# Ledger of designs, part 97: designed miniproteins, single chains

Each design is a single chain, and the fold is of that chain. pLDDT is the mean over its residues in the fold that is shown.

## One batch from the design tools (miniprotein)

Design m3367
Fold by ESMFold2-Fast:
Structure m3367 (fold): chain A 76 residues (1-76)
Amino acid sequence: SPAQKFVDIFIEKYENMKKNATSEEEKKKYEDTLVGEIVTWLRTLTPEERQEVLDYLRSKYPELAEKVEARIAELD
């Protein structure tokens, strides 16, 4: 789906940024930014599209999915 492709490109962008990071603090900042931007984007989607993306994240990026879900829970 277009949403799944968007997530893949977005995650790949931040993973490449983390590879060039010179410190653990910088890597954590990129990961926190990635999680925040995914959560912000998910809030613009329909409930059905949001569920599709979350299911995709859980299957392909389980650790990232946990962080995204935790962030959503903190905001609700």
Scores: mean pLDDT 81

Design m3368
Fold by ESMFold2-Fast:
Structure m3368 (fold): chain A 80 residues (1-80)
Amino acid sequence: MSREEKLLERLKKLSERLLELLEKAEEKGGLTPEQKKLLEEINEIMSEASDLILEGKLEEAEKKIKEAEKKLKELEKLIE
């Protein structure tokens, strides 16, 4: 598996985790304004990472993926 393929797999797993979190949040009556803002930031960073992968900027893409992973953990903690 190439570095590009590994980064795409990480983005796919982030998307799957976000879907599971959104389903859990829906069971609790939906997202708070704070949680919605964090979700928007995660989606923006993931979009940027995807674009960087397509451009072959794999080091920059990896940094963005790590940032998205960190923010996703923060969102998971807030949804408890």
Scores: mean pLDDT 84

Design m3369
Fold by ESMFold2-Fast:
Structure m3369 (fold): chain A 78 residues (1-78)
Amino acid sequence: SGARIKQIEAEIKALDEQIKKLEAQGNIQNTFEALKLYAQLGELIKQLRELGAYELAKKWEEELGGQIKAAETILKGG
């Protein structure tokens, strides 16, 4: 539904702001937590696609996808 799509977009924006705050504090623990939140952003974008919000999912993949992929690679140990 449109309400769920708007809720997911709000969650994406909230996570992006939380990540920025963690990265600003510049320690290993906060960096690791930021990586996990990037992975969570990837799951939210996937949910947008599952709900048929393809253009919105593509927008967020263009904006955050590079950072999400880098974070997922680090978390997988490569």
Scores: mean pLDDT 84

Design m3370
Fold by ESMFold2-Fast:
Structure m3370 (fold): chain A 80 residues (1-80)
Amino acid sequence: MFTKEELEERLNKIAEKYDTDLSGVEFLRELFKESGVDFDKLMEALIQAESLEEAREIIKKYLNIDDETAKVLAEEIFSE
């Protein structure tokens, strides 16, 4: 299970991988700009995820995106 700090650290590593000046949280907000998603609720749900599969289902539900895109995002967060 992720703590809030562990999730933020993983998001920061993803942002660094893409060589951006944005924090991990800001990178996610820019990536899904105008999606109508409550990012605070998404972050709370991701902290509760205990597996890659659960993270994928949470991302798919909150972002209303396809399974393949949700899988890629979950892998970036959990596996880098």
Scores: mean pLDDT 64

Design m3371
Fold by ESMFold2-Fast:
Structure m3371 (fold): chain A 108 residues (1-108)
Amino acid sequence: GSVNEEDAIELAKASASPEEFLAALLAALSPEEQAILRRLLTELPQAIIDAARAGLGLEQLDAMEEQLAEERELIAKIDSPALREWLLAQLERLEAALAEAREILAAQ
């Protein structure tokens, strides 16, 4: 099960700081939601940086775009509208970064 909005609100009320709230929210995430968060905030940004540095080419960027599309489908299944909206915003930032990387590599 995913974190619902009522659970998130109760965690916010119980937390003394934004850092405590974020830590409690992350601890309340399902293993699948934690995996999505890890991929969007750590693994995919690092892969984009590595691709740009190594010049891995357009085929690697295509594979990353397909991965982002799969993440979008997984995010759409999250029960919490607030968490879903926040994760979609992170995904859209990665899509924008990937588009910029593609344009830079295509110009070289």
Scores: mean pLDDT 70

Design m3372
Fold by ESMFold2-Fast:
Structure m3372 (fold): chain A 64 residues (1-64)
Amino acid sequence: SEAEAVEAECLSLDWSKPADIEKAVDLILSLDEESRNRVARRVAASLTPEQAEAFTRALVRRLC
């Protein structure tokens, strides 16, 4: 599915790069709300605490 493809792409990104974090947020926000919430949680669960914090901060910034 599109959600599975987005999840796989996000997990293949270099989470040390700000540009790749922004790309992950763009990909996730392109999904329907239900798929977005599910994929965002799965991606965050696969990250280190520091990476998950940066991801959450970027996501909140885009939603404001």
Scores: mean pLDDT 83

Design m3373
Fold by ESMFold2-Fast:
Structure m3373 (fold): chain A 101 residues (1-101)
Amino acid sequence: SEEERKKHEELLKKLGITDEKIEKLQEELLKTKKESIKYYLLGISYIAGENYELAVEYFEKAIEIDPNFLEAYELLIKVYEILKKYEKAEEVEKKKKELFP
């Protein structure tokens, strides 16, 4: 429904995912061919599809390829919070703080 579409758009916006940010990442992917960006964008797509477990998997793949991908840690934490996996969210937050003090 139109209401469900608006709720998905509001969710993505609340998570800091804007159309402009997605467009910039798509342009960077085309220019650089960085697989970390590809997996990050796939993770975002799975959030929009309400498949949070697959979103986790792809953000973890992005981080494995690029451990300095701050934005992937930030979304992974938020997705774990949506899943009510607070212990895992805290583990990722701790790792993020160690890498980005």
Scores: mean pLDDT 84

Design m3374
Fold by ESMFold2-Fast:
Structure m3374 (fold): chain A 74 residues (1-74)
Amino acid sequence: DAVKKAAELGRKAAEAAAKGDFKEAGRLGMQASQAGDKEGREAAGKEAYEVARKAGTPSAMSVGGSVGLGARLA
C-alpha cells in the first residue's frame, strides 16, 4: 500500500525532526513523496501531525505542531 508506506515515512520524518535529526527527516520526507500518490502524501502529513499532537506539548502546537512532509529546519 503506497498510502500506508507514505504515512509511515511521514510519521518517521516527524519523529526524526522532533529528535533534531533534520537530515533524516528531510530524507524520509522525500521518500514519502516518491512512495505516495496524492492520498499517500495527505496520509503522511496527517500522520506527522498526529505524532506531533500525541507526543507534543502546547508549545509544539503553538509553533505549528509538526514538520509535516515539508520538513526543513524549523
Scores: mean pLDDT 62

Design m3375
Fold by ESMFold2-Fast:
Structure m3375 (fold): chain A 105 residues (1-105)
Amino acid sequence: DEVINNIVDTLVDKYQITKPEHIQKLKTLAEALVEQLKLNPEKTFILLEGILEGKTNKQIGKDLDVSEKTAKYRISRLEELTGINRFDISIDLGVEALKKAVEKV
């Protein structure tokens, strides 16, 4: 799916994601959001960006113009459908970003 690949490629470039396993997790999450949860591409990008940045359900809800409860439901359903915990993505990517920043100093 060109739309899903576009979302993933944009996030990979923005967050400098280099590990194939992390890229595959992002693709799986994007596919579930578009195909199973029926989110449009723009909302899918916003939700995935919020997860990558470690945003709370309240912040993601605000960014999506939905309630905190709706954001929590969507993320919980996404985790259930994919078997991927939101913190696996945000923690792993945060560690890689921190390591890269330290090596550049």
Scores: mean pLDDT 78

Design m3376
Fold by ESMFold2-Fast:
Parts: sequence; structure tokens; C-alpha cells
Structure m3376 (fold): chain A 86 residues (1-86)
Amino acid sequence: VEKDKELLLQVLEEAEADIRRAEELLRQGGPREEVLSLVIHAESAVTVARMMITVLKKEGVDVSELEKRVDELLERADRLLAEIQA
């Protein structure tokens, strides 16, 4: 269980880093293709994180804070996608 939590934290931290990089790149007027690539990579990581959260919840592990981080990442990703299309 500890290893699964550590792996989930790593996956979320990598997704958060990708989103931060995408936000910074977009703020600087960087290439939309690079922003899109970072968002897609982060969305893939979020998919893995959601699967891991579901398993941990079924095992009775409190993952409420990690679920909140996933929701925040999805909101940020959706905002980035809207901005590159507008």
C-alpha cells in the first residue's frame, strides 16, 4: 500500500509539473503544439492516477486530498485546452 501511494504521488507530481510547464509556455506565447503535448501527457498520467485512486478507495485508503489534486489538474487542463483553441 505504501509503494502504491508513493507511485500515485509521483504520477500526480509529474502531471502537475507538465501542467505548470504548459501554463508557463502559454503565458510566454510559446508554441500551442508544445502546450497540447504537455496537456496530453498530463491527461494520460491523470488517467493512471484515477485508476490507482479507485483501487486504493476500495482498499479503504483515504485518498480525498489526492482526488482533489486530480480534480484541480483536470480543471487546469480543460482551461489550457480552451485557451489554445480560443
Scores: mean pLDDT 83

Design m3377
Fold by ESMFold2-Fast:
Structure m3377 (fold): chain A 78 residues (1-78)
Amino acid sequence: TETGVVTYSESLSPSAEQARRDAEAFLEETRERLRAAGYEVTHEELVSNETEAVGLVVARRGTETHVHVHVSRTKPLP
């Protein structure tokens, strides 16, 4: 049985473009942090639409697996 850590975070963005940029920044920062800590990044994904952007990073070190997810949502129209 592998040891796993799952980190989930959410943010609210004023536009779809900003939501995507927030998710891209999350991926870049998380990738660099995990690699600096000796993890191998095994999977990265960014999915965006008009209402949200989702960044996902999976990284492994030995028997330890880290899964980091960030969801950036666009504010609803008034």
Scores: mean pLDDT 80

Design m3378
Fold by ESMFold2-Fast:
Structure m3378 (fold): chain A 80 residues (1-80)
Amino acid sequence: MVEQAIKHLEDAKEAARKGDIGLAVQHIGDAIRYARESPELSEEQKKEVFKHGAEAIHLLHEGDLDGAIEHVEKAIETLK
């Protein structure tokens, strides 16, 4: 399940780079769900992924694509 969370975060970065806000938001939401459902992750890792994912979604809606991608990258680093 962690591998699926990371894949969705990487797909979210590519969607954001292309300006596809809806697809980026969908992939971030899927990544948060996969991380939440991963028994190998600590509760703190799950909270950090949610925090960074939520901030990325907020920044995408504000048009800050670079800021959103930075938070998606922080979520990926949390899952390593």
Scores: mean pLDDT 87

Design m3379
Fold by ESMFold2-Fast:
Structure m3379 (fold): chain A 99 residues (1-99)
Amino acid sequence: GPFEDPVLQLLEKGDKALKEGNYDEAAEYFRKAVELAPGNVLARVGLVTAYRKSGKLDEAARVEREFAERTEKMADEFGSPSLRRWAEIERRRADELAA
C-alpha cells in the first residue's frame, strides 16, 4: 500500500505509550500530531489524557481551554451545533481540571 499517514503513525505511537504507562512520551507523540493536524480530535483527546495521567493537570487544563476556543471559532464559522456542543464539553473539562 501507499506510505502511512504521519498523523496516524503518531496517534498509534501515542496510544501504545499510554497503554505502557509512558505518559510523557505519549504527550510528545500527541503534541506532534496536534502540530501536524490541529483539528484532529483523537490527537487533542490523546494529549489531554496524557497530561492528566502524568498529573500535569495545569497543562491539561490549558490545552483543553485552547482546544475549546478553537472548536468555538470553528462552530461559529461553520454554524455547527455539534461543534458548539463539543466546545462546551471541552470548556467544562478545562474548568474541572483547573478547579
Scores: mean pLDDT 84

Design m3380
Fold by ESMFold2-Fast:
Structure m3380 (fold): chain A 91 residues (1-91)
Amino acid sequence: SEEDEIKRKLEELQKLLEQGKEDADLTRRMAREYDRAVREGTGREVGQRLLQQTHDLNAKSVPTLQEAAEKLLEVAKVADEMVKERREKLE
């Protein structure tokens, strides 16, 4: 049923959003660790590695958030079609 489809898509969307949030939070923490290491004059080479890993994580999290946005649009489309069918049945 369309109700089962929207429920499944909402569950998929929730998982993608949680994954994207965790990746974004990790990216921000690593960027702060890099800034601190550079400021304190410790582990400049380690800071370069952390920056690279931050960029890599950001590159992965952006596609995940993009997929989440696409899933949200799919959910909205199914919901709109359900509302339209209900409206037509009442008229």
Scores: mean pLDDT 68

Design m3381
Fold by ESMFold2-Fast:
Structure m3381 (fold): chain A 62 residues (1-62)
Amino acid sequence: APPRPVGTGKTNEEIAQRIEDALRAHGLPEEAKRLGERVKKAKTNAEISDVVREALALIRAA
């Protein structure tokens, strides 16, 4: 394991998987797919945080 966590490639996929799992658990499979793809295409941590915030809002509304 590298001591410098500066990359986002694998981390983006891991975050996408967790978001998709959470949304599917709440009966939102369409939103899970949409937000997962957005995380995978995110270029900054701020964009990832925006997707996470949207996912949490959807879960709270469900």
Scores: mean pLDDT 74

Design m3382
Fold by ESMFold2-Fast:
Structure m3382 (fold): chain A 69 residues (1-69)
Amino acid sequence: MLLPEDVQREVFRLSPDMRRISRSKAIDLLQKFFGLSREEAEKVLDSVGATGDYISISQFRKAVQKVLE
């Protein structure tokens, strides 16, 4: 699944190489675009194995897919 267009633009702004994003920025994006609380965003990221200070764009995409389910 591709990220929604506005989310993908913001990811590209923060990570132009599309390889990784900081965990704190991933939480911010999940809150901003999907209306998640910080706790909900952290749980979704943990569920895709994104437990470090930086997460891959692949992990972020999986987290977004779980939110959209």
Scores: mean pLDDT 75

Design m3383
Fold by ESMFold2-Fast:
Formats: structure tokens, sequence, C-alpha cells
Structure m3383 (fold): chain A 88 residues (1-88)
């Protein structure tokens, strides 16, 4: 299973493979909780920081696109979801 391979990558310290497998597991419908439990603490903390930073950045980008670039709220939200999908 992907979670089993993820745990193996965590044990080996192969952080790139751990990140790749975590993304694949998420795309296949594994819960965030299941994925995080299988990850090393180091990469888990990094993912939490990236997720929070992305959320802040996405909120700022959406606001700026609406207010400054004249993009509709609907179009700005589509961009946010597209970026989220690429990061998963």
Amino acid sequence: SLLEKLKEASEKGDYLEEIRLAVEAFKQGYSREEILEAMSEKVKQLFEEIDEAFRIMADALVKRMIDEAGVSPEEAEKWRKEIEEKLK
C-alpha cells in the first residue's frame, strides 16, 4: 500500500520519496490524518508549515486579484483550487 511505502521512505530518511508518496496517497483518497501518521516528524512539520503558508498566500492572492486586477471572485477562487490541486 502507499501508506506502507510512505513509512518505509520515512524510516530510510528519503524525504523526496516520502513527499512524492504522500502526494500520491492524498490524490488516491487517503485521509490527511492517515498520511500524516505515516510521515516522519520532520516532513510532517514541513507539510504543516507549507500548508499554512499556502493558505495565507492564496487568501492574499485572491484578495489582490479581486481588488487590483479586476478578476471576479469566482475566477479567483478557480485559480486557488487549481493551485491547491497542483500542490496535492
Scores: mean pLDDT 70

Design m3384
Fold by ESMFold2-Fast:
Structure m3384 (fold): chain A 68 residues (1-68)
Amino acid sequence: SEKDLLEEAEKLTGEKIESLEEALKKLQEVRDNVEKQLAKATGVVRLVAERELKRVEELIEKIKKALE
């Protein structure tokens, strides 16, 4: 549901989000930041960043599908 997508976006961004369009924009910003961090990360920090990137990418895809 839209509510579930917004709640997940708020968890990943750390910000309150009021629309799917806002969620998509902020998640894309988070994705760019995580990709930059991942390029410099090693060991367990890299593993955590890779997991976060996949979660962000999956949520972006779900929101795009919801927005059509």
Scores: mean pLDDT 83

Design m3385
Fold by ESMFold2-Fast:
Structure m3385 (fold): chain A 111 residues (1-111)
Amino acid sequence: SALLEQLEALLEKIEELVEKAKKAIDEGDKDKAKKYIEELRKLLDELYRLAMQLAKNHEDIVKLIGLRLAAIGSLIDAELAIKKGDKEKAKKSLEEFLRLAKEMVELAKQS
């Protein structure tokens, strides 16, 4: 479906942007890393909106809400780690964010 194609395209953008954010973190460019995290938050909101359109039942809706909240938490953790100069925690938080975004897409595809 057109919605599934849009979800896959958004996930690819999220994957590329996570990689760019991780590189900025490794380079110590805190401003660039923060801008990428702000862009990731916008893409998460778009991904969530599309996934919710594909949700068939109350259980899937509840799972999507939980995944979105967890993903927001991972981005907050990444921002805090960047501010503290903790490169390892920042990258792990972004990897957790990507895992959660992938779970939202898989849930939407199975709906």
Scores: mean pLDDT 90

Design m3386
Fold by ESMFold2-Fast:
Structure m3386 (fold): chain A 118 residues (1-118)
Amino acid sequence: RLSGRELYEKGKELLASLSKEEIIDLFLDYMKKEFNVPEEVLKKMKEELSKLKNKIIIGATLLAIMIEYHKTGKVDVNYAPEGKELLMLSGIAPAVLYLLYNKEYDLVKQLIEELSLI
């Protein structure tokens, strides 16, 4: 089992190697399978997130949406994390990307549950 630091470092390497579309698709694939989010909602999310240029901001935004969905059962396609939340989730998003890439969905679920308590 990799440490949180090792997950972050591997996630940063992966984030540099993947396109924006590949990053978005990894998060949306998780939301489709684990949250059963409708295809039309996933398409709208992909369209909105594709407007963002920064890969880490894309990851942080997707992670924020996943946390809010876990809490509320609703997807806010236009949600944009700001300030302290954005900084915190930007530090976590690479590790989540690495877990999603390796289909470690149970670990992603556990991490979202822990983040939902903050």
Scores: mean pLDDT 84

Design m3387
Fold by ESMFold2-Fast:
Structure m3387 (fold): chain A 86 residues (1-86)
Amino acid sequence: SMVDEKLRQKVEDYLRAASSKPLDKEKYREAARKLYEFVFENDKIEEAKKLLIELSKRTPGAEFLAPTFASLDDVTLRMLLHGEGR
């Protein structure tokens, strides 16, 4: 579906921003916020978590994030994606 394709693209954009060297904090926060808004609006929290785990393993430089996403509950994942990275 178009929603699933858009979710995948938002997850890919987030993972690229999170794994960039050096980290662009503003770009990371924007990608996280856009992903959070999309996930919240479309009620795709569980699917987003699954995609974050699977795609982080396949995104160069983002492999270290896979255990982090796997250990988070859905509430904590929503808070993380809201761009609350201090």
Scores: mean pLDDT 74

Design m3388
Fold by ESMFold2-Fast:
Structure m3388 (fold): chain A 80 residues (1-80)
Amino acid sequence: MEVEIELPDGSVVKLEIEGDVTVLELVEKLIEKVPKYREPLEKIKKSLEEDPETANFVIPEEEIKEKAEIILRVAEEVYL
């Protein structure tokens, strides 16, 4: 499935995702596909490594777009 994710700067990126993903898996895909936010996303990944419950939370396919956009907003806020 191809999901169009809107970045906080108004640009759009496409993620290729098959089925449900964990929060950690989604963050790793965002690191790969959104180089502009790589450093703040890696900080989020480090935070998730200290919170296994949140890291392993399964995001249903239907919510991936919304959750990815939230993660990118957090990345923008933490970096600025």
Scores: mean pLDDT 80

Design m3389
Fold by ESMFold2-Fast:
Structure m3389 (fold): chain A 98 residues (1-98)
Amino acid sequence: MRVVPPASRASPDWSLDEAHAVAVEMARELFRRGALSDGSEVEIPDDQTLALAGVYYDPLSKTVRAVAVALRRDSQRGVGDGTEPVIVAEVPVEEFLK
């Protein structure tokens, strides 16, 4: 995971590693539910699957962004075949810290 600012302002109680761990878990939860942060369902064609390609945390806005790509299910070439971003999800960290 990549955090842009070198100095952590994510939270007084959190190290960068802790912020990264939270961001990764939030992204996994979104994909597990098949939903975006606004509650919209993820639409995936029958011959494809959605794979998490990257997650980053923005400490300025305290949001997690997850980027996913569509992969062909019938091929081991999935990483090469579906490199276009399918979804960008933004989740406020505070949403999970209630």
Scores: mean pLDDT 50

Design m3390
Fold by ESMFold2-Fast:
Structure m3390 (fold): chain A 75 residues (1-75)
Amino acid sequence: MSREELEREVDLALAIMYVTVLTKDAPQEERDALIEKAERLIREEGLTAQEVFDKLRPEIEAVRQRALAEKAAAS
């Protein structure tokens, strides 16, 4: 792989890992949707993992807040 390809794959792995950890308590479908968005931002827009986190932070936080609210409502 080229250095650029390797860097992109590393950014992709980091983005997937962070989304997975931060949304661990969320429904699988919401987590998968965020992972898919992160992959598109890196592959199509050429963003770094850090840029993806900055861009998706509001959506990740919204998913976390929804998961917490659903747990509270279900209890």
Scores: mean pLDDT 78

Design m3391
Fold by ESMFold2-Fast:
Structure m3391 (fold): chain A 68 residues (1-68)
Amino acid sequence: MDEAERTARDLLAWMERHADPETVARLRELLDQLLEALRAGDEATAAEVQGRLGELLDEVLREVQARR
């Protein structure tokens, strides 16, 4: 739990430095949805949100790689 929360906080801090505020807000919303699904025991929703998080991270990484 602490490990996942630390990773999420570190990721948000990194994103705040490298991504638009709108992208950071979207990431935070997806993280909140993931935590809520996990609390509810909704494995299907948790897996779907994880997929969306991966897509968003790939998009941000591509943008960061394009920035010099």
Scores: mean pLDDT 74

Design m3392
Fold by ESMFold2-Fast:
Structure m3392 (fold): chain A 74 residues (1-74)
Amino acid sequence: SEEEKKKIKEYVVKFLLEHDSETLLKLTNTGTEKVSYISDEPFKEDDITLTIEIDGKKYDFKWSDIKKLYEELT
């Protein structure tokens, strides 16, 4: 559910806070490079989804959500 995804998102934020900002930058750069490489359409960051696996469960986060997490962590 959306509430469950929010809870997992909070867990991911907590996990990332335990690491340096270099990890966050790598995630950001990887997503951006992928879109720049494969898209000949107008750039749409919101069309990018990052998949995170926690305790064997897969959760998909939109690029805009990840970007907002970086802003909250920096």
Scores: mean pLDDT 51

Design m3393
Fold by ESMFold2-Fast:
Structure m3393 (fold): chain A 101 residues (1-101)
Amino acid sequence: DKAKEYLAEIAEKLNYPELLEKIKKAKTLEELVDISIELAKKDFEKYSELIDELLPPYSHDLAAHILRSGLIILYLSEVLKEEEKIKKKAIEELKELLKEE
């Protein structure tokens, strides 16, 4: 899974190796989104920088959307203080995108 490979590399570069087991065990889109949120919470600026380094410019594959979802959900949840609602909506949108791949 391309998303798992990117998440694992980012977790190592953020010095968050505890997430590596969670990444390996992730079976659902919801679990991958939760991991991306947790990485963004660890270091928002560095996570954003690592996404820009690892993903091709303007990449729109599922892996890119999963990685960017953590940044967007966290940013919107801080502004609106409604993390759970924003996360649920983002997961629904990603599931629709998955059907197109």
Scores: mean pLDDT 76

Design m3394
Fold by ESMFold2-Fast:
Structure m3394 (fold): chain A 80 residues (1-80)
Amino acid sequence: EKETEVTLVFKDGKKVTIKAKNDRELLEKIREEVLKHYSEEEAEKFVKGLLELSEELEVPLSTIVDNKTINVEDLLKLYE
């Protein structure tokens, strides 16, 4: 089974690469990492945004984010 890789960019410019074997593990690891840099409310907004994209496109989250670099702050601004 192919592992999904996504790179998250945080407000301080720090980059973290996350690897996961399935969407559940991917979402859990993303949430955990974002919580190290943002409030619980901001982390939930980010995670919800990713889940809404998956539902809208009717594809697994892994398909959307695999080998992508995501700026967490840019996505959070969409929910202001």
Scores: mean pLDDT 79

Design m3395
Fold by ESMFold2-Fast:
Structure m3395 (fold): chain A 93 residues (1-93)
Amino acid sequence: SELLEEVKKKVEEALRYAREHPDDREGIAQKIGEASTLAAEAARQASPDVRKKLMEAGGHLGRAGRLVRQGGDPEEVIAHLEKALKLVEEALK
């Protein structure tokens, strides 16, 4: 699925950016927002099993975005982004 591959790319970009620029909360939030928007679009078009994984990934992206905006623990932001990536990778199988 081309759309799922794009979701994976956007989550990977958010993860990379968060690791390289942990103090750039605005930049991290923007990358998470881009990944979240694409994940929601992919979920609308997905089969039930894939949709469930994308909704769970979206939950982790939402948590990461909220933590970034609130100045939460950078390690917890990374952990949620890693969980979102794993769920998207599972949806691709």
Scores: mean pLDDT 89

Design m3396
Fold by ESMFold2-Fast:
Structure m3396 (fold): chain A 66 residues (1-66)
Amino acid sequence: MKEKALEAVKRAIETLIREGHSLEEVLSAVDTVGTRLKGQGWSEEEVEEIKEEAKKHAEELHEKRE
């Protein structure tokens, strides 16, 4: 389920930000996750939606820290 995958990615993002990773590093990690999801048979549309939502979540969390 796309929602469950997105939730898992968001939790990973929250962990990376909490550990002090930069926004650039977090966004790169999201791109890497997208590549893995494509390899697992997720559609390109689903992967792009997950990446967009995950990147937005990362930017919102980073903004709250600054």
Scores: mean pLDDT 79

Design m3397
Fold by ESMFold2-Fast:
Structure m3397 (fold): chain A 88 residues (1-88)
Amino acid sequence: SKMDQAIKELKELRDELVRVIKELDEKSKTASKERRRELIMEQATLGVLVISLYIAIKSAEQGKMSLEELQKLIEKARRVIEEAKKLL
């Protein structure tokens, strides 16, 4: 169903988000003091989004979230990931 496809896409975006966090963490280890602060703050922001995606996936699997709400969250996650990748 379209709902199952949206849930699958959210899970894939969650996994990509976790990978981006790990890449930002690795980059922070060799960064200057100023750049390190920026990279750590971005990791924190992305970490909050990972938690939000986890909750949304569970809510959707329980039928407590509409397809429209899932699509809006998918769009938000994609934009946040693309912005974070600019720091890599």
Scores: mean pLDDT 89

Design m3398
Fold by ESMFold2-Fast:
Structure m3398 (fold): chain A 98 residues (1-98)
Amino acid sequence: MVERLRRLLEQLRREDDPERIARILREIRELLRQTSSEEAVRIALEAVDIALKSDDLEVLREAKELAMEVLKVAPKELILRAIGLLLRAIGQIIELEL
């Protein structure tokens, strides 16, 4: 399972198409629901950070959803990072919708 998450993260780093990026983020989110390991949480946080470089509203919405799933399973040491990424996603979505 973690190996599949690592492959999705590497695909995300190389993908430029917003629709495909959003699909990868959804797949990472579904896998995170099936595993709550610290390594899976760290991969999901990295995926959110990469997604926040996008100006695509659908990508940012999927990044927000992934950050919310991370908050449900994150260990204490990663909670503040997850909150920071969630707030950044919300801020970018609001800016694009205005």
Scores: mean pLDDT 85

Design m3399
Fold by ESMFold2-Fast:
Structure m3399 (fold): chain A 94 residues (1-94)
Amino acid sequence: VQEEARRLAQEGVRVAAEAAKELVKKGAYDEAEEVVTLAQIALSYADAGDTEKAAETLERLAEKLEEMGKKYNDKELQEQAERLREIAERLREL
C-alpha cells in the first residue's frame, strides 16, 4: 500500500510539473511554484502513509489548476486537473 501510494503521488508530481511548465509559458511564475509545492506536500503525506491527506492535497491542486485553466483559457491545464483528480481517487481507494 505505501509503495503504491508513493507511486501515485509521484505521478501527481509529474502532472504538476507539466502544469507548471504551461503556467511558466504564460508568465504565471508564482502559480507554477505553488503547483509544484502542493504536489511535493502530497508526496510527503503519501510517504508518511497518510493517503487521505495526500488525496485531499491533490484534489485541492486539481481545483486550482481548473481555476487557472479557466483564467488562461488553457485546455491542457484543465486536462491536468482531471488527471490529478483520478490520481486522488485511486489514493482514496488504497
Scores: mean pLDDT 85

Design m3400
Fold by ESMFold2-Fast:
Structure m3400 (fold): chain A 105 residues (1-105)
Amino acid sequence: MEVDPVGFARAATNTALELIDAGDREGAKRVVEAMADFVELAATPEQAEKIRQAADEVIRSLDAGDKEGAKENVRRLGDLAIEALKGVTPEQFEAALAALQRRRG
């Protein structure tokens, strides 16, 4: 399977921005939470903490009714997610999967 982690982060970022524009704060929070959870599985613990803090800042802006601040924080979160996922190459994931299947085989 072709894993496109950057494509996922980009799509999630765009979806969160659209939900904020539509006034769906709960939907935006869920998308942001899903992004943070996914990146935590793929990133280092230090990167995961930064993503978690960025996600919390988005939620805080949404709670405060700061639409422009929420959008800026979503873009920042998306950039951090892309950078973290960039460190996990598809080749490393494929090699890890092949090694796991070889051990199970």
Scores: mean pLDDT 74

